# Ledger of designs, part 6: designed miniproteins, single chains, continued (3)

Each design is a single chain, and the fold is of that chain. pLDDT is the mean over its residues in the fold that is shown.

## One batch from the design tools (miniprotein)

Design m8176
Fold by ESMFold2-Fast:
Structure m8176 (fold): chain A 104 residues (1-104)
Amino acid sequence: VEANTYVNLGNLYKSLGKYDEAISSYQKALKIYQKLNDKLGEAKVYYNLGNLYQELGKYDEAIKSYEKAAAIFEELGAGESDDHPARLAAKELKAKAEELKKLL
């Protein structure tokens, strides 16, 4: 089974309000991307988990997921210009985490 299939399944379960199944599917995708050392795929899964936890009001888990995604995007944008998509994504995700910290 491909990691992308589990990401799509997670997105589908989330849209149906089946949050436990969505989390399980995202976690399966995450494990596959980690084994493949697919950093971009790993960051995208953390971003999806962050969005899902935020929708559930689980702000601590959302913050942790966004910070993990931001750290990976920062690594991917290392040595690039300030307007590089990965660096912009890292800045956006860090800002998102800081906004959520105000709710804790």
Scores: mean pLDDT 85

Design m8177
Fold by ESMFold2-Fast:
Structure m8177 (fold): chain A 84 residues (1-84)
Amino acid sequence: MEIDELLKRAKELIEKVSEYLQNDDLEGAEKVAAELNEIIRELSRLKRKETDPQKKAEIDSAIDELQGAIAEVYRKRREKLEKE
């Protein structure tokens, strides 16, 4: 998968995670979080081979956003477990 395709997919999945969390669909959000982890893995590999500083910056920003979305899913899971 090309970097631009991965960046587009990352944005779509981050939005989908937000939608699942707003609908209290934690199971759906966790499934999407697994896909986010795969994208982070691929982006990290591509970043090591990338020489364009602008593209490296875009990859870094995307990874930060993806990690934030994953952290939010796990935060919601912990809150649910503590209140049940």
Scores: mean pLDDT 81

Design m8178
Fold by ESMFold2-Fast:
Structure m8178 (fold): chain A 89 residues (1-89)
Amino acid sequence: MAEGRLRLARVLSQAGLEIIDIAKKEGEEVRNLASQGTLEVAAAAEKGLDEMRKAAERFVERIKEHGSDELAETARKGFEEVLAEAERL
């Protein structure tokens, strides 16, 4: 339903904003990585739940590789909320 898609878009936007806000404190490289990863997850949402889950997992792994454990945990929790909302569709 259209309402479900709007709720998913809102939750995804909120998670993305929280991730980018924290990434700003880590520096330009991590901020750019967070912005790209958020866009990849949003693009994957158009393809389906499984693709969105895979994109989110890759994003969290890349953040961890840069040593930003706090940001990686924030991203993991945010995307868990996004995936839960997507499963309601």
Scores: mean pLDDT 75

Design m8179
Fold by ESMFold2-Fast:
Order: sequence, then structure tokens, then C-alpha cells
Structure m8179 (fold): chain A 64 residues (1-64)
Amino acid sequence: MKLKVTVLEDGGALFADGTVLKKGDVIELENVKFDEENGELHGVDVKTGLPVVVDTNKVEIEEI
């Protein structure tokens, strides 16, 4: 399953290398798992292959 993630607030997603996404940034994630206890999604950015952590309260998520 691929997800399109649109960042609604600065810091709504971050890459494993420490790169922080800003409001208006859009990424595609694959190999997604939900971490309900922390309100996070974990996945892999399709373009870079880097692990990404997403704050579900700061993003819009769409299945593609």
C-alpha cells in the first residue's frame, strides 16, 4: 500500500537522517505501519528510500 502524505504543519514528518518536512511538503510512503500509541505512521519515502516518521495530527493522508 502506498500513501500520499501532505504536511499541514512544520515538523509533521521527519526523515531518519534528521530532515524535517515543512507545511506544504508532499511525500509518498510505502511499507507503512501505524503506531497508534504515539500517534505516528512509520514508512519508507519512495523517492529517497529513507525511513520516515509522520505525526498523524499534522498531516493529511491519502491512499494512492
Scores: mean pLDDT 83

Design m8180
Fold by ESMFold2-Fast:
Structure m8180 (fold): chain A 64 residues (1-64)
Amino acid sequence: MKITVEAIGDTVKEALSKVTELTNKAIKDIEENYGWKVKVLYSFGADTAKSGKYKAKATITATK
């Protein structure tokens, strides 16, 4: 199973913080619902959004 999470923040630090929170939540949800072992591959790309905000993303891989 692969899940990608994205977050937008007013600063690079905020966007990274939010994506980390979403990643941790997704890991917990997978472990609690399936009991699978989770491997996390973090891929941080922070770009300036059109609205002057920053975007960050992470990819989570879960194995049975």
Scores: mean pLDDT 72

Design m8181
Fold by ESMFold2-Fast:
Structure m8181 (fold): chain A 70 residues (1-70)
Amino acid sequence: MDEEEIVKGLEKGVETAKKAKSAAAGLAVRQEALDVIKNEELSEENRERLLKIAEEAYEVAKEHGGEAGG
């Protein structure tokens, strides 16, 4: 249940970053997805879904500047 909510939240994060055309938002979603993969015990299916989300978030970041606003 909690894993599915996390995945859905991050999928919404990617869509929000795309609509905002925000590289910073894309990088934030990518980092959060990678942190969940690193720190949580996930099913293989949900881990693969989060890796896909991280990749899509990174593509959003590259399209709109690729910089974290540092």
Scores: mean pLDDT 77

Design m8182
Fold by ESMFold2-Fast:
Structure m8182 (fold): chain A 81 residues (1-81)
Amino acid sequence: MQERIDRVIALPEEEQEKVLKEMSDDELLGLAIHAALRRPELAEKVLEYRLKNKSRSPITLEDLREMARALPVRQAALAAA
């Protein structure tokens, strides 16, 4: 998961949109959490995509940043998702 997320963050926006369409809901959430501190604009795009296409409960950017800051405690769970 981490390797894929790092790859997506490094991609140009056009390629990022293609990858988002191929990702599962859990993968999208993982990407958004990792992007929240480094690329908040990408995290917001992922949340919007997830809300429009997956109809899951809304999560705020603030929630994602909190999750990202807690990564040392929950890193194994995010890697498994």
Scores: mean pLDDT 65

Design m8183
Fold by ESMFold2-Fast:
Structure m8183 (fold): chain A 89 residues (1-89)
Amino acid sequence: MKREELRRAVEAEVRSTEEALRLGVEKGPAAEAGARIQAVGGATTALLLAERTGEWEVAREGLRRMAEVAEEAGDKTSAESLRRQAEEL
């Protein structure tokens, strides 16, 4: 896998997770719960891809944005976890 392709994969995964969290907040409790589950999976995938590509800044900024949306959704636990992951990159 080429570096440019891996970088785009990291960016796509981070953005997809961010969008899922935002959509969940907008669409109400059932969609919000589903978005949170997907966000955890997406964040994990983004971190693994960042490890392989070295695109840590893309992952870090994406995790911070996901944390903000999670906090807006009232999910303080996920928000704290995402912020910690971003800081430790």
Scores: mean pLDDT 68

Design m8184
Fold by ESMFold2-Fast:
Structure m8184 (fold): chain A 64 residues (1-64)
Amino acid sequence: MTYVFTQQDPNSLGAGKTYVLTGDTLEVYDANGNLLSKIQMDAAFALALLTKEVSAVGGTMTKL
């Protein structure tokens, strides 16, 4: 199962990040699509972190 969280802030130049969770692998991309980090962790823990991030910074989380 894949989840994508994208921070959409039209007033923040270069601040947008995209988080992609596929199984137990979390990938973080910058606003230009460059891979910043690739982390292996428990999928439930990763989902909890992404949910907290969405609440803190705003954005959209999509399940694919």
Scores: mean pLDDT 66

Design m8185
Fold by ESMFold2-Fast:
Structure m8185 (fold): chain A 66 residues (1-66)
Amino acid sequence: LQSEIDRLESELFDLEIELGLLRIQLGVAKLMNDQQTVKELDAQIAELDKRIAEIQARIAALKAQL
């Protein structure tokens, strides 16, 4: 259980870094008034948010078994 939680937390950390980078890119695209890039980044951010939520839910379920 602990080794699986550690693995999922590591994966979550990597996804949170990726999300942070996409948010920076989104900010730049908005400043440049690049509406196409904004739409593409919004879609990618939404997908990452969903994946992060799924991993967080799994970690919480595993921790409940400890």
Scores: mean pLDDT 84

Design m8186
Fold by ESMFold2-Fast:
Structure m8186 (fold): chain A 61 residues (1-61)
Amino acid sequence: SAAAAREAEFDRLAAEAEARVGAGEMTPLQALEWMAEELARRGLDDEAERLRAAARVLRAQ
């Protein structure tokens, strides 16, 4: 289904973000911002906005 395809794409990006954070290439904040931009670029705007909200909270701490 389209929902399953969107979930799979999100999971793939999340795994890539985790790998980059683990390798020291990104901070957790940078990973959230990178994922949000990648999701928006793919038309997953609701998912992108959720990650932007999480990044805003993390920046405020």
Scores: mean pLDDT 83

Design m8187
Fold by ESMFold2-Fast:
Structure m8187 (fold): chain A 85 residues (1-85)
Amino acid sequence: SAAERERLRRLAVEELQRYAKELGFEIVEITLFDTPRGPRAVAKVRKNGELHTISVLLYEEDGRLVVRIYTDYAGEPQADVPLVE
């Protein structure tokens, strides 16, 4: 439903903001994208004078919320997080 989609969009942004705060990033910009799987929030963030990207994909699978976090921080191509039940 439209209401469920909007809830997931909000949760994606909130999860991205939580992750950025936990790692000490300053959020410069957040963009929201709708994907076939669910909403993706992408942020341009700053830490120690350097720009980085954080991406959060959030969707529901088998009645569970799945969170996928990707970042270029620490020189890694991407970091993935485990399935959340």
Scores: mean pLDDT 77

Design m8188
Fold by ESMFold2-Fast:
Structure m8188 (fold): chain A 62 residues (1-62)
Amino acid sequence: GELEKKQAELANQQVTALTKTLLGGTSAEAEVLGPGEALGKAIANGKEYTIKLNPDGSVTIL
């Protein structure tokens, strides 16, 4: 529904913002795993990073 779409949009925005802030403006792609949970991939300086948004709102960089 509408709530699910907004959650996906917010997750994508958060992953993109974190990529820009922490990795210097590199492009990112986000995959929504569930409400409030997403995996993003980003490339900076030739290295691939995985950014995970957790359902509790915390962020893990792998």
Scores: mean pLDDT 68

Design m8189
Fold by ESMFold2-Fast:
Structure m8189 (fold): chain A 92 residues (1-92)
Amino acid sequence: MKKVEELEKKAKELEEEFKRLREELIEQASETMRESGTLITEGIEGDREKASERLGEANRRLGEKSKELLEKAKEAKEKYKKLEEEAKKLKE
């Protein structure tokens, strides 16, 4: 039956989607860390309390974004594992 080939293609597509979601998470974390460094420098050169408040907001945004992307990554991983198991059952 052609189902083995179809499942293998779907598994590969999900694997690529999962990989891209992980890369987005890493990029978002890196960007937030860079922003945090800039805000710390601004606090040294200017209003320390204002800089600290902005750092708190940046960390909150990272937390929310990371949880959203992580949830999508977990869902994609579960789908990939299920398709991979189905493909292996059908191969032999």
Scores: mean pLDDT 70

Design m8190
Fold by ESMFold2-Fast:
Structure m8190 (fold): chain A 65 residues (1-65)
Amino acid sequence: MRLEVEVRPDGRATVTDEDGNVREVSWEEAQALIRAAGEAGATRMRAEYDPETGGVRYTIELAPP
């Protein structure tokens, strides 16, 4: 399973799953999701800064359910 989380400096965040489902969440929810995935044993995490928008995109890979 793969999740993509984009956090913008205005406090908004977007979560996209591997099926292309997009959900807008609060900054706090996005941060909690990223932290929970890391502590639950996510197999891979990547963070990429976008200099054009000032946002950060996180790519998280989890074991399939």
Scores: mean pLDDT 73

Design m8191
Fold by ESMFold2-Fast:
Structure m8191 (fold): chain A 74 residues (1-74)
Amino acid sequence: MSKEAARLYTSGMFLLIAGETEFALGDLEAARRSYEEAIRKLTEALKLAPAEEQPEIQKALERAEANLKRVEEA
């Protein structure tokens, strides 16, 4: 992975975990913002990542998208 892709993936994962924590605490506004930013960063990481690393990034992206949908339905 390039340093840029790795940085985007790391920050995307951090925001995904932050969003999950915020959602568990009932802060739906903060959770939505964290998930939206996580999706943005993970999508960019996926575009820059080699094919070998794309499956794990895709799984993280799908998790972020599913969590955002859960916030929208709450």
Scores: mean pLDDT 85

Design m8192
Fold by ESMFold2-Fast:
Structure m8192 (fold): chain A 70 residues (1-70)
Amino acid sequence: LSEEEIRELRERARRATAEARRLADELGTETARLVAAAAERALEDFEDNPRGSAFGAERAAEALRAALAA
């Protein structure tokens, strides 16, 4: 990965993690909090797997958005 790609993935992971936490707070369920926690763990593992960490955080945010929409 280039430094530019790593920077982009880190930004994506941070944004997705922040969104997941906000959405979990809106939902107020234990399941939502666990999903947000998974996004936070993905961000913590960023240095080890930048792509997996970004995708993991994005999937968590997507799951919470889907829960709020339906």
Scores: mean pLDDT 81

Design m8193
Fold by ESMFold2-Fast:
Structure m8193 (fold): chain A 77 residues (1-77)
Amino acid sequence: GSAWAAAGQARIDALFREHAERNLELAKEISPEYAEKARKAMESGDSVGERAGKVDIITQEALEEYRKKLEEELKKS
């Protein structure tokens, strides 16, 4: 019943939090600015799933900017 559904949701929320934390660590390695943006997204009043989704998008943006910067550096070499 209700208790089983609540336990299932808690497990899903825990997985979303784990994914968001992993993405935040990746963002920290790539860009302090994007890491800060991801941290703020995690602090929002949104649902755990929505926060995890925002952190994922931010991490993807960080990877894209990192790729652009790498291309610029290679172009200058």
Scores: mean pLDDT 77

Design m8194
Fold by ESMFold2-Fast:
Structure m8194 (fold): chain A 69 residues (1-69)
Amino acid sequence: SLEKFKEGLEKLKESILELAKQDIDKARIYADVYFSHLLSEETDPEVQELIREYKEELEKELEKMAKEA
């Protein structure tokens, strides 16, 4: 279900943010690779929008962390 998929995206986001505390560059690579892959495989516009929203939120947080370092 979309709800379970959203929970998976939330956990992925949290895991990458935890990685970013130790290695921001690696976290940025993981975020880009995983979310780009998810977007390339998805054809449902509603699911694509959800993936894009999580990617944008994660990228903004990672950018903030990188600038504070």
Scores: mean pLDDT 82

Design m8195
Fold by ESMFold2-Fast:
Structure m8195 (fold): chain A 80 residues (1-80)
Amino acid sequence: SEMDRLVQRAEELFKRAHELLKKNTKESLEEAKKLADEMDRIAREAERRYGNSPAVIRIGSMTGLVRMGVSAMELALEKE
């Protein structure tokens, strides 16, 4: 289904963002931010089409986790 495609795309971006954040570089942080922005777009599209279903909540949760990782890494790099 289209919902399954949105979930799969969000999961792909989540995994890529996780790998980028593990590299702990300024360059990987900037790339992870771009992936988080794309995940936000997917989350908004899913919510618009399907409301607050479990799949939509899952996409939003994955996006939030990436944003938290970005913020933590940003803070760590700023203090070095």
Scores: mean pLDDT 85

Design m8196
Fold by ESMFold2-Fast:
Structure m8196 (fold): chain A 72 residues (1-72)
Amino acid sequence: SMMDKIQAVVKEVMEELKKKNVIDWPVEEQRALAEELVKKKGEEEGLSEEEIETALLAVQFELQQLRDEKKK
């Protein structure tokens, strides 16, 4: 389903970002890489522009949670 594809893209992008330890990078660079990876993987999976935007919002939310945990 559409939701399953979006969730798969989010999971793959988050795994790549965690592997690169992206939370130690400046926030601007974290966002830039997240956007690049979501667009690339979303296009490879045949997601629409709206679905790619949904995946990007989910990835940005997960990155914010990781940043908030680091500040504790």
Scores: mean pLDDT 84

Design m8197
Fold by ESMFold2-Fast:
Structure m8197 (fold): chain A 65 residues (1-65)
Amino acid sequence: VTLEATVKEDYTLKGDNDLKLKKGEKVTIKINEDGETVTVTTKDGRTVTTKLVDLIPILENVKVL
């Protein structure tokens, strides 16, 4: 399942690396097979794998693609 969301505030998302996100940035979110981790991709191709529960508080306007 692939989702799109908007970043609610400037935030550094921590996972397999650090990904700096800006308020208003759109991200693509792929839920991984474990159902617990997600891969977040920015428009410019930067990615991070992190826990879904750590991502949810910084997102708004989540929609299924």
Scores: mean pLDDT 79

Design m8198
Fold by ESMFold2-Fast:
Structure m8198 (fold): chain A 99 residues (1-99)
Amino acid sequence: SLSDKLRENLTEKQKKAVEEFEKKIEEFAEDVYKEMTELVAKGATKEELEEELRKKMKEANDWILKFHKENTDLPAEVQTALSLRTIGDILQAYLDAVK
C-alpha cells in the first residue's frame, strides 16, 4: 500500500482519490487472475497468455493516464508509487495464475 509518509501531506480529497486508485488496482489484479486462470484451464499457449497480459497492462495504463488527467493536484511521487504498484500487482496475479 501507499506509505503513511506519502499520505501525511495529502488533502482529504487527495486521500479519497488514492483510495479509489488502490481499489482499482485490486480490481485489475483480480480481473487478470480470473482471466489468466480461465485461459490456462482452456490450454492457452504461453504466447496467448503473454498477449492477454499485454492487453491487460495497456487497459490499466490507459485508466491510469485518465486518472492522472482528472487528478492533476495529486503529487507526482504518489502517482508514480500507485502506477508501479499497479504493474507489480498485475504481474503477481499473472504469475499466480500460471503457477
Scores: mean pLDDT 88

Design m8199
Fold by ESMFold2-Fast:
Structure m8199 (fold): chain A 79 residues (1-79)
Amino acid sequence: SAAEVRARVEAELAGIVGKVLPGDFEEESGTYEVDVLARSPSTGEVYAVRVAVEVERLADGSVKVTAAEVTDVRPVAAP
């Protein structure tokens, strides 16, 4: 189902975000939206995914991503 595919893509993106987020992210505390292209291994389709990222500046001056939430998933039409 479309809901199942969306949930799968969201789970896949959460894993990607945890591995690929830049360790030197310089943003101040706040929420940012980013657009990511992700291929679902379960369907083989490419999706345009919008992610709300919450960032916190720590006491040592470093920046940490504290939350990432998928807010929109749209299929990208095959050529």
Scores: mean pLDDT 61

Design m8200
Fold by ESMFold2-Fast:
Structure m8200 (fold): chain A 61 residues (1-61)
Amino acid sequence: NPEEVETAAFLAEMARSGQERFPWDSDDAGFERDVARGNLSREALRVLAERLGLDLAALEA
């Protein structure tokens, strides 16, 4: 799913740059929409975990 890859890439870049709003209290409407759908949020988190070398459980916490 292209949106999941793009969201994961964006979040990985944000984490790498050390942005204060990272990771999850985002005012990004796109991410909120994905959470509301319950469709992309978990898959996006999994892809993000893979890109950052993190455990998915740590990202969910």
Scores: mean pLDDT 51

Design m8201
Fold by ESMFold2-Fast:
Structure m8201 (fold): chain A 80 residues (1-80)
Amino acid sequence: MASEEELKKAKEMAKKIFEEDMEVLKPLPNEEQIKKLKEIIKETKAYLESHKDKPSAVTEGMKEYIKLIEEKIKELEKEL
């Protein structure tokens, strides 16, 4: 099982990646951002499902990343 330190680093990395992804997507219309974010969630969830028997700091970071993306999708959909 991952250590608390590894889990903290994984979550911090997930947040950093999320912020960088949002900077790349921000010039696009909200509909296109939502579409791309939903594709990322689908791919990330597929990875998590394939690795569910081997939980790690990486899989926990990916769960945090999905949570951040899902919250962003809700914000963007509210603007439509």
Scores: mean pLDDT 80

Design m8202
Fold by ESMFold2-Fast:
Structure m8202 (fold): chain A 103 residues (1-103)
Amino acid sequence: DLDSKYVVAALVILAIYRVLKGEISSPGELTLAELRQRLLAMSDEEIDEIAKLVLENVPLDYLKKLLRTLGPSFYQLIRPTPEEAEKAKRLLDKLGIKDEDIG
């Protein structure tokens, strides 16, 4: 399911963003439920801020490799809503991440 791939990728990016912001020491401190709630609560302005901070601190090629490596193990852990999928697609588009980068 492509929507599951987008949502999982966006949740990984959000976990990285929270580490970069100094809010947590590692991605493992965030629950899947917390990340999903944060994804839904994001405004378009916050999506732009997240994309900017991640791109300034994480090489895009490394980010793509991470998403391809980790994503497949988590697709069955979620049933994405249309709203989650739409938010995820907007975030990934801002990062320049395409369908092939998350498969």
Scores: mean pLDDT 79

Design m8203
Fold by ESMFold2-Fast:
Structure m8203 (fold): chain A 62 residues (1-62)
Amino acid sequence: SALEELRRQLLEQLEALLRAGASRRDAVMEVGKQVGLSRATAERLARLPVEEAAERMAEAAV
């Protein structure tokens, strides 16, 4: 599904940023901005595990 494909892409982007040394918050804020999420939504999601943050971002972007 489009939702599953987007979730996978977002998780890969988050994991790539974490491997590059970004904090979890910085990674989620950057990816959230790229998919058009509000700062407040991205900050809330930054408190979640990376896998859950990717899923919630995909749901909000679809």
Scores: mean pLDDT 83

Design m8204
Fold by ESMFold2-Fast:
Structure m8204 (fold): chain A 100 residues (1-100)
Amino acid sequence: NAMAQRIAELQAEVERLEKEVDEMVKKLNIPDEYIEQRKARREAQLAWVEAYLDARGYSPEERELVLLNARVGSLKGDINDLKLIEKQKKGEVDPRFKKL
């Protein structure tokens, strides 16, 4: 009951974050290749985590909960990186911290 509700909440958060990423990518004119590479890396990492959890005997529901939490974290990281790119484009980033 509680686990099913938490999974549903995390699925909704993933959808919201994916939409936010897509909107920022479009707004900032980010190259498709860059986003495709990030998505591929995320899916590879999540597949590795899934294999680990399966090998350790976690239930399907427990695995889904862990994987959704990991996906949320990864998407928040993408949004933070996109926000940094936005600040760089606007000249809001201190030159001492400009990423090369």
Scores: mean pLDDT 82

Design m8205
Fold by ESMFold2-Fast:
Structure m8205 (fold): chain A 88 residues (1-88)
Amino acid sequence: MEEIKKEMIELVEKGTENVIKVADGTVIMREASAGVLQIAASVGALAAGLPSDFFGKEMQKVIDAAKKGDTVEKAAKEAEKKIKEYLE
């Protein structure tokens, strides 16, 4: 359980950085990053035995920001914080 939590935190941190780096690019790149992040979050939640609906709600904020071309840094970091709080 604790090892899975650490892996989930690392996945969220890496995913957050990747989304931020690509989200300021073209619309296509933002949508691709949002899709990859959603898949990663869903797989991670399932592997950890955690409620996927919680991750879905927080990650949806990041996905929406990325798809709209808005600044995703704040949304991504807020989602990261909420997921880490849940995993505590």
Scores: mean pLDDT 58

Design m8206
Fold by ESMFold2-Fast:
Structure m8206 (fold): chain A 87 residues (1-87)
Amino acid sequence: LQAYLNLGNVYKSQGKYDEALKAYQTVIDNSTDDNLIEKALVGIGNVYEQQGKLEEAIKAYELGLSMFPNSETLKNGLEKAKQKLKE
């Protein structure tokens, strides 16, 4: 499932957002590794931010924080997305 996380990151960097979301979702659905799941949730939020879908990004980060409440990466992502939405 590390390979799917890497694919999601590559697709995201290429602007292939639908492919990136699918790759990250595959990690979430099939991984038992909390570190991989957290990184995939961050990736989904970041994809929505890059698309300008800030409300979707906020929901993704909030879902991630419900699973990983002490994740600084998810907290920072949520804060940044909320700031962009209010601008």
Scores: mean pLDDT 83

Design m8207
Fold by ESMFold2-Fast:
Structure m8207 (fold): chain A 65 residues (1-65)
Amino acid sequence: MVEELAKAIAERLPVSEEAARLAAEAFVESGFDDLAAISRLVAAGFSLETAVAMVAAAVEAYRKL
């Protein structure tokens, strides 16, 4: 799950593989709750704009799994 989501995020957005993995982990660890995942990424030091974009990509990737 996390690996598949991280790969899909990295393919959709111009972000590092590390950032994509952190976004995938935040989304899964938040029980697929996008708002909770965004909050976790902002707490980890990402901007709100970047956190929102990465979580939106994770949601889209999850819907295609």
Scores: mean pLDDT 81

Design m8208
Fold by ESMFold2-Fast:
Structure m8208 (fold): chain A 62 residues (1-62)
Amino acid sequence: MRALKVAATAYKLILEKGVVSLGDLAKELGLTRRTVAYLLKEVIKESGGVIKRIPGRGYTIS
């Protein structure tokens, strides 16, 4: 599942860096920023709020 791969990659990078940008995720996954943003919308919904967006910075885990 593509969303599951995005979720796993986002989780791993956030644990390594604390905050991950759309650009960092797009580069790591070999996808466009637009595609990653769409997939992250579902990932955030499915995470029940564990993954959060930080305006101007990217994404983190709470």
Scores: mean pLDDT 76

Design m8209
Fold by ESMFold2-Fast:
Structure m8209 (fold): chain A 65 residues (1-65)
Amino acid sequence: SREAAVARLMERFGLSREQAEEAVDIVLEGIAAGKGREAAERLMERFGLSPEEADEAGVIVVVLS
């Protein structure tokens, strides 16, 4: 569920609820548009995630949403 993805992103990366909800939207929008790489780059820029953390965040959203 969306709630499970938000909770896991907060726990794993120390994101606020608002940041985690935005991260879920970025990943889902990127997948829907076929722009997964651009979504990962936006996560890195917006939240200071490493490339590895951005990839993990994407997997979390896909698996739990």
Scores: mean pLDDT 86

Design m8210
Fold by ESMFold2-Fast:
Parts: sequence; structure tokens; C-alpha cells
Structure m8210 (fold): chain A 87 residues (1-87)
Amino acid sequence: MEEERAGAAKTEEGKATVIEDGKVSTEPVPVTGTYAVGVAEDDGKKAVFGEVEHPTMKLKEGENEIGADEKVRERAKKLFEEAKKQL
């Protein structure tokens, strides 16, 4: 029961604004607020840039965790900057 009290924070539910190659979408995240995420994909390889740890993709602030190529990573970074502009 005591441990369940620590997890009762529905206030941790937020949204991440995701831009994938010009497509804007929102995804639920386990933290309060709206966060910017840039995602780019080329030939099935994906790069993600974000400000917080995404529930489906673990990434650090301003970092791309999975990048197949520098061009895909650079694309994801640009989309991340675009997402931040939408906030």
C-alpha cells in the first residue's frame, strides 16, 4: 500500500509533440507537459531527437539514440527543432 502511494501520480501523464518528416503527431508520455521530439527514418533506420525520455524510445535531451546515418540523424535534429518551434 505505501509503495502504491508513490505511484499515484496521474500528473505524470503528458504529451510529446512528434514531427516525423513533416508529419506532426502527439504521443502520451509518463511525464506532465508537452515535449518536442524529432524523428526521421530512412530505409527502415530511425533517428530520434528529444528533450525527455520517451516511453517508446529512450533518448536524452538533445540526443539521438538511434541513427542509421549522419543524414538521418541530421534530419531528426531539424525535425526536433521544428517541434520545439511548435511549442
Scores: mean pLDDT 52

Design m8211
Fold by ESMFold2-Fast:
Structure m8211 (fold): chain A 76 residues (1-76)
Amino acid sequence: MGDAERGKELFKKYPLSMFKVKGEGLGVGPDLTNEKRSPEEIAKMLREGIPGVMPALKDVLTEQEILDIAAYLSTL
């Protein structure tokens, strides 16, 4: 299971400004919080990417880091 507190720190530490949260951000991608998805669904999007919008993070982040970030985003 992901850790939302660790996910918050990872989101700040890595250059994830391509994502929007609560309608705010510098990203060109969709607002992940507006999708109101489960942590598992958010993790899948982060892992696989979105064609033409967001690169797959599975080659940049560990599976646990992806789950932690997804848990954080799901609490917003």
Scores: mean pLDDT 64

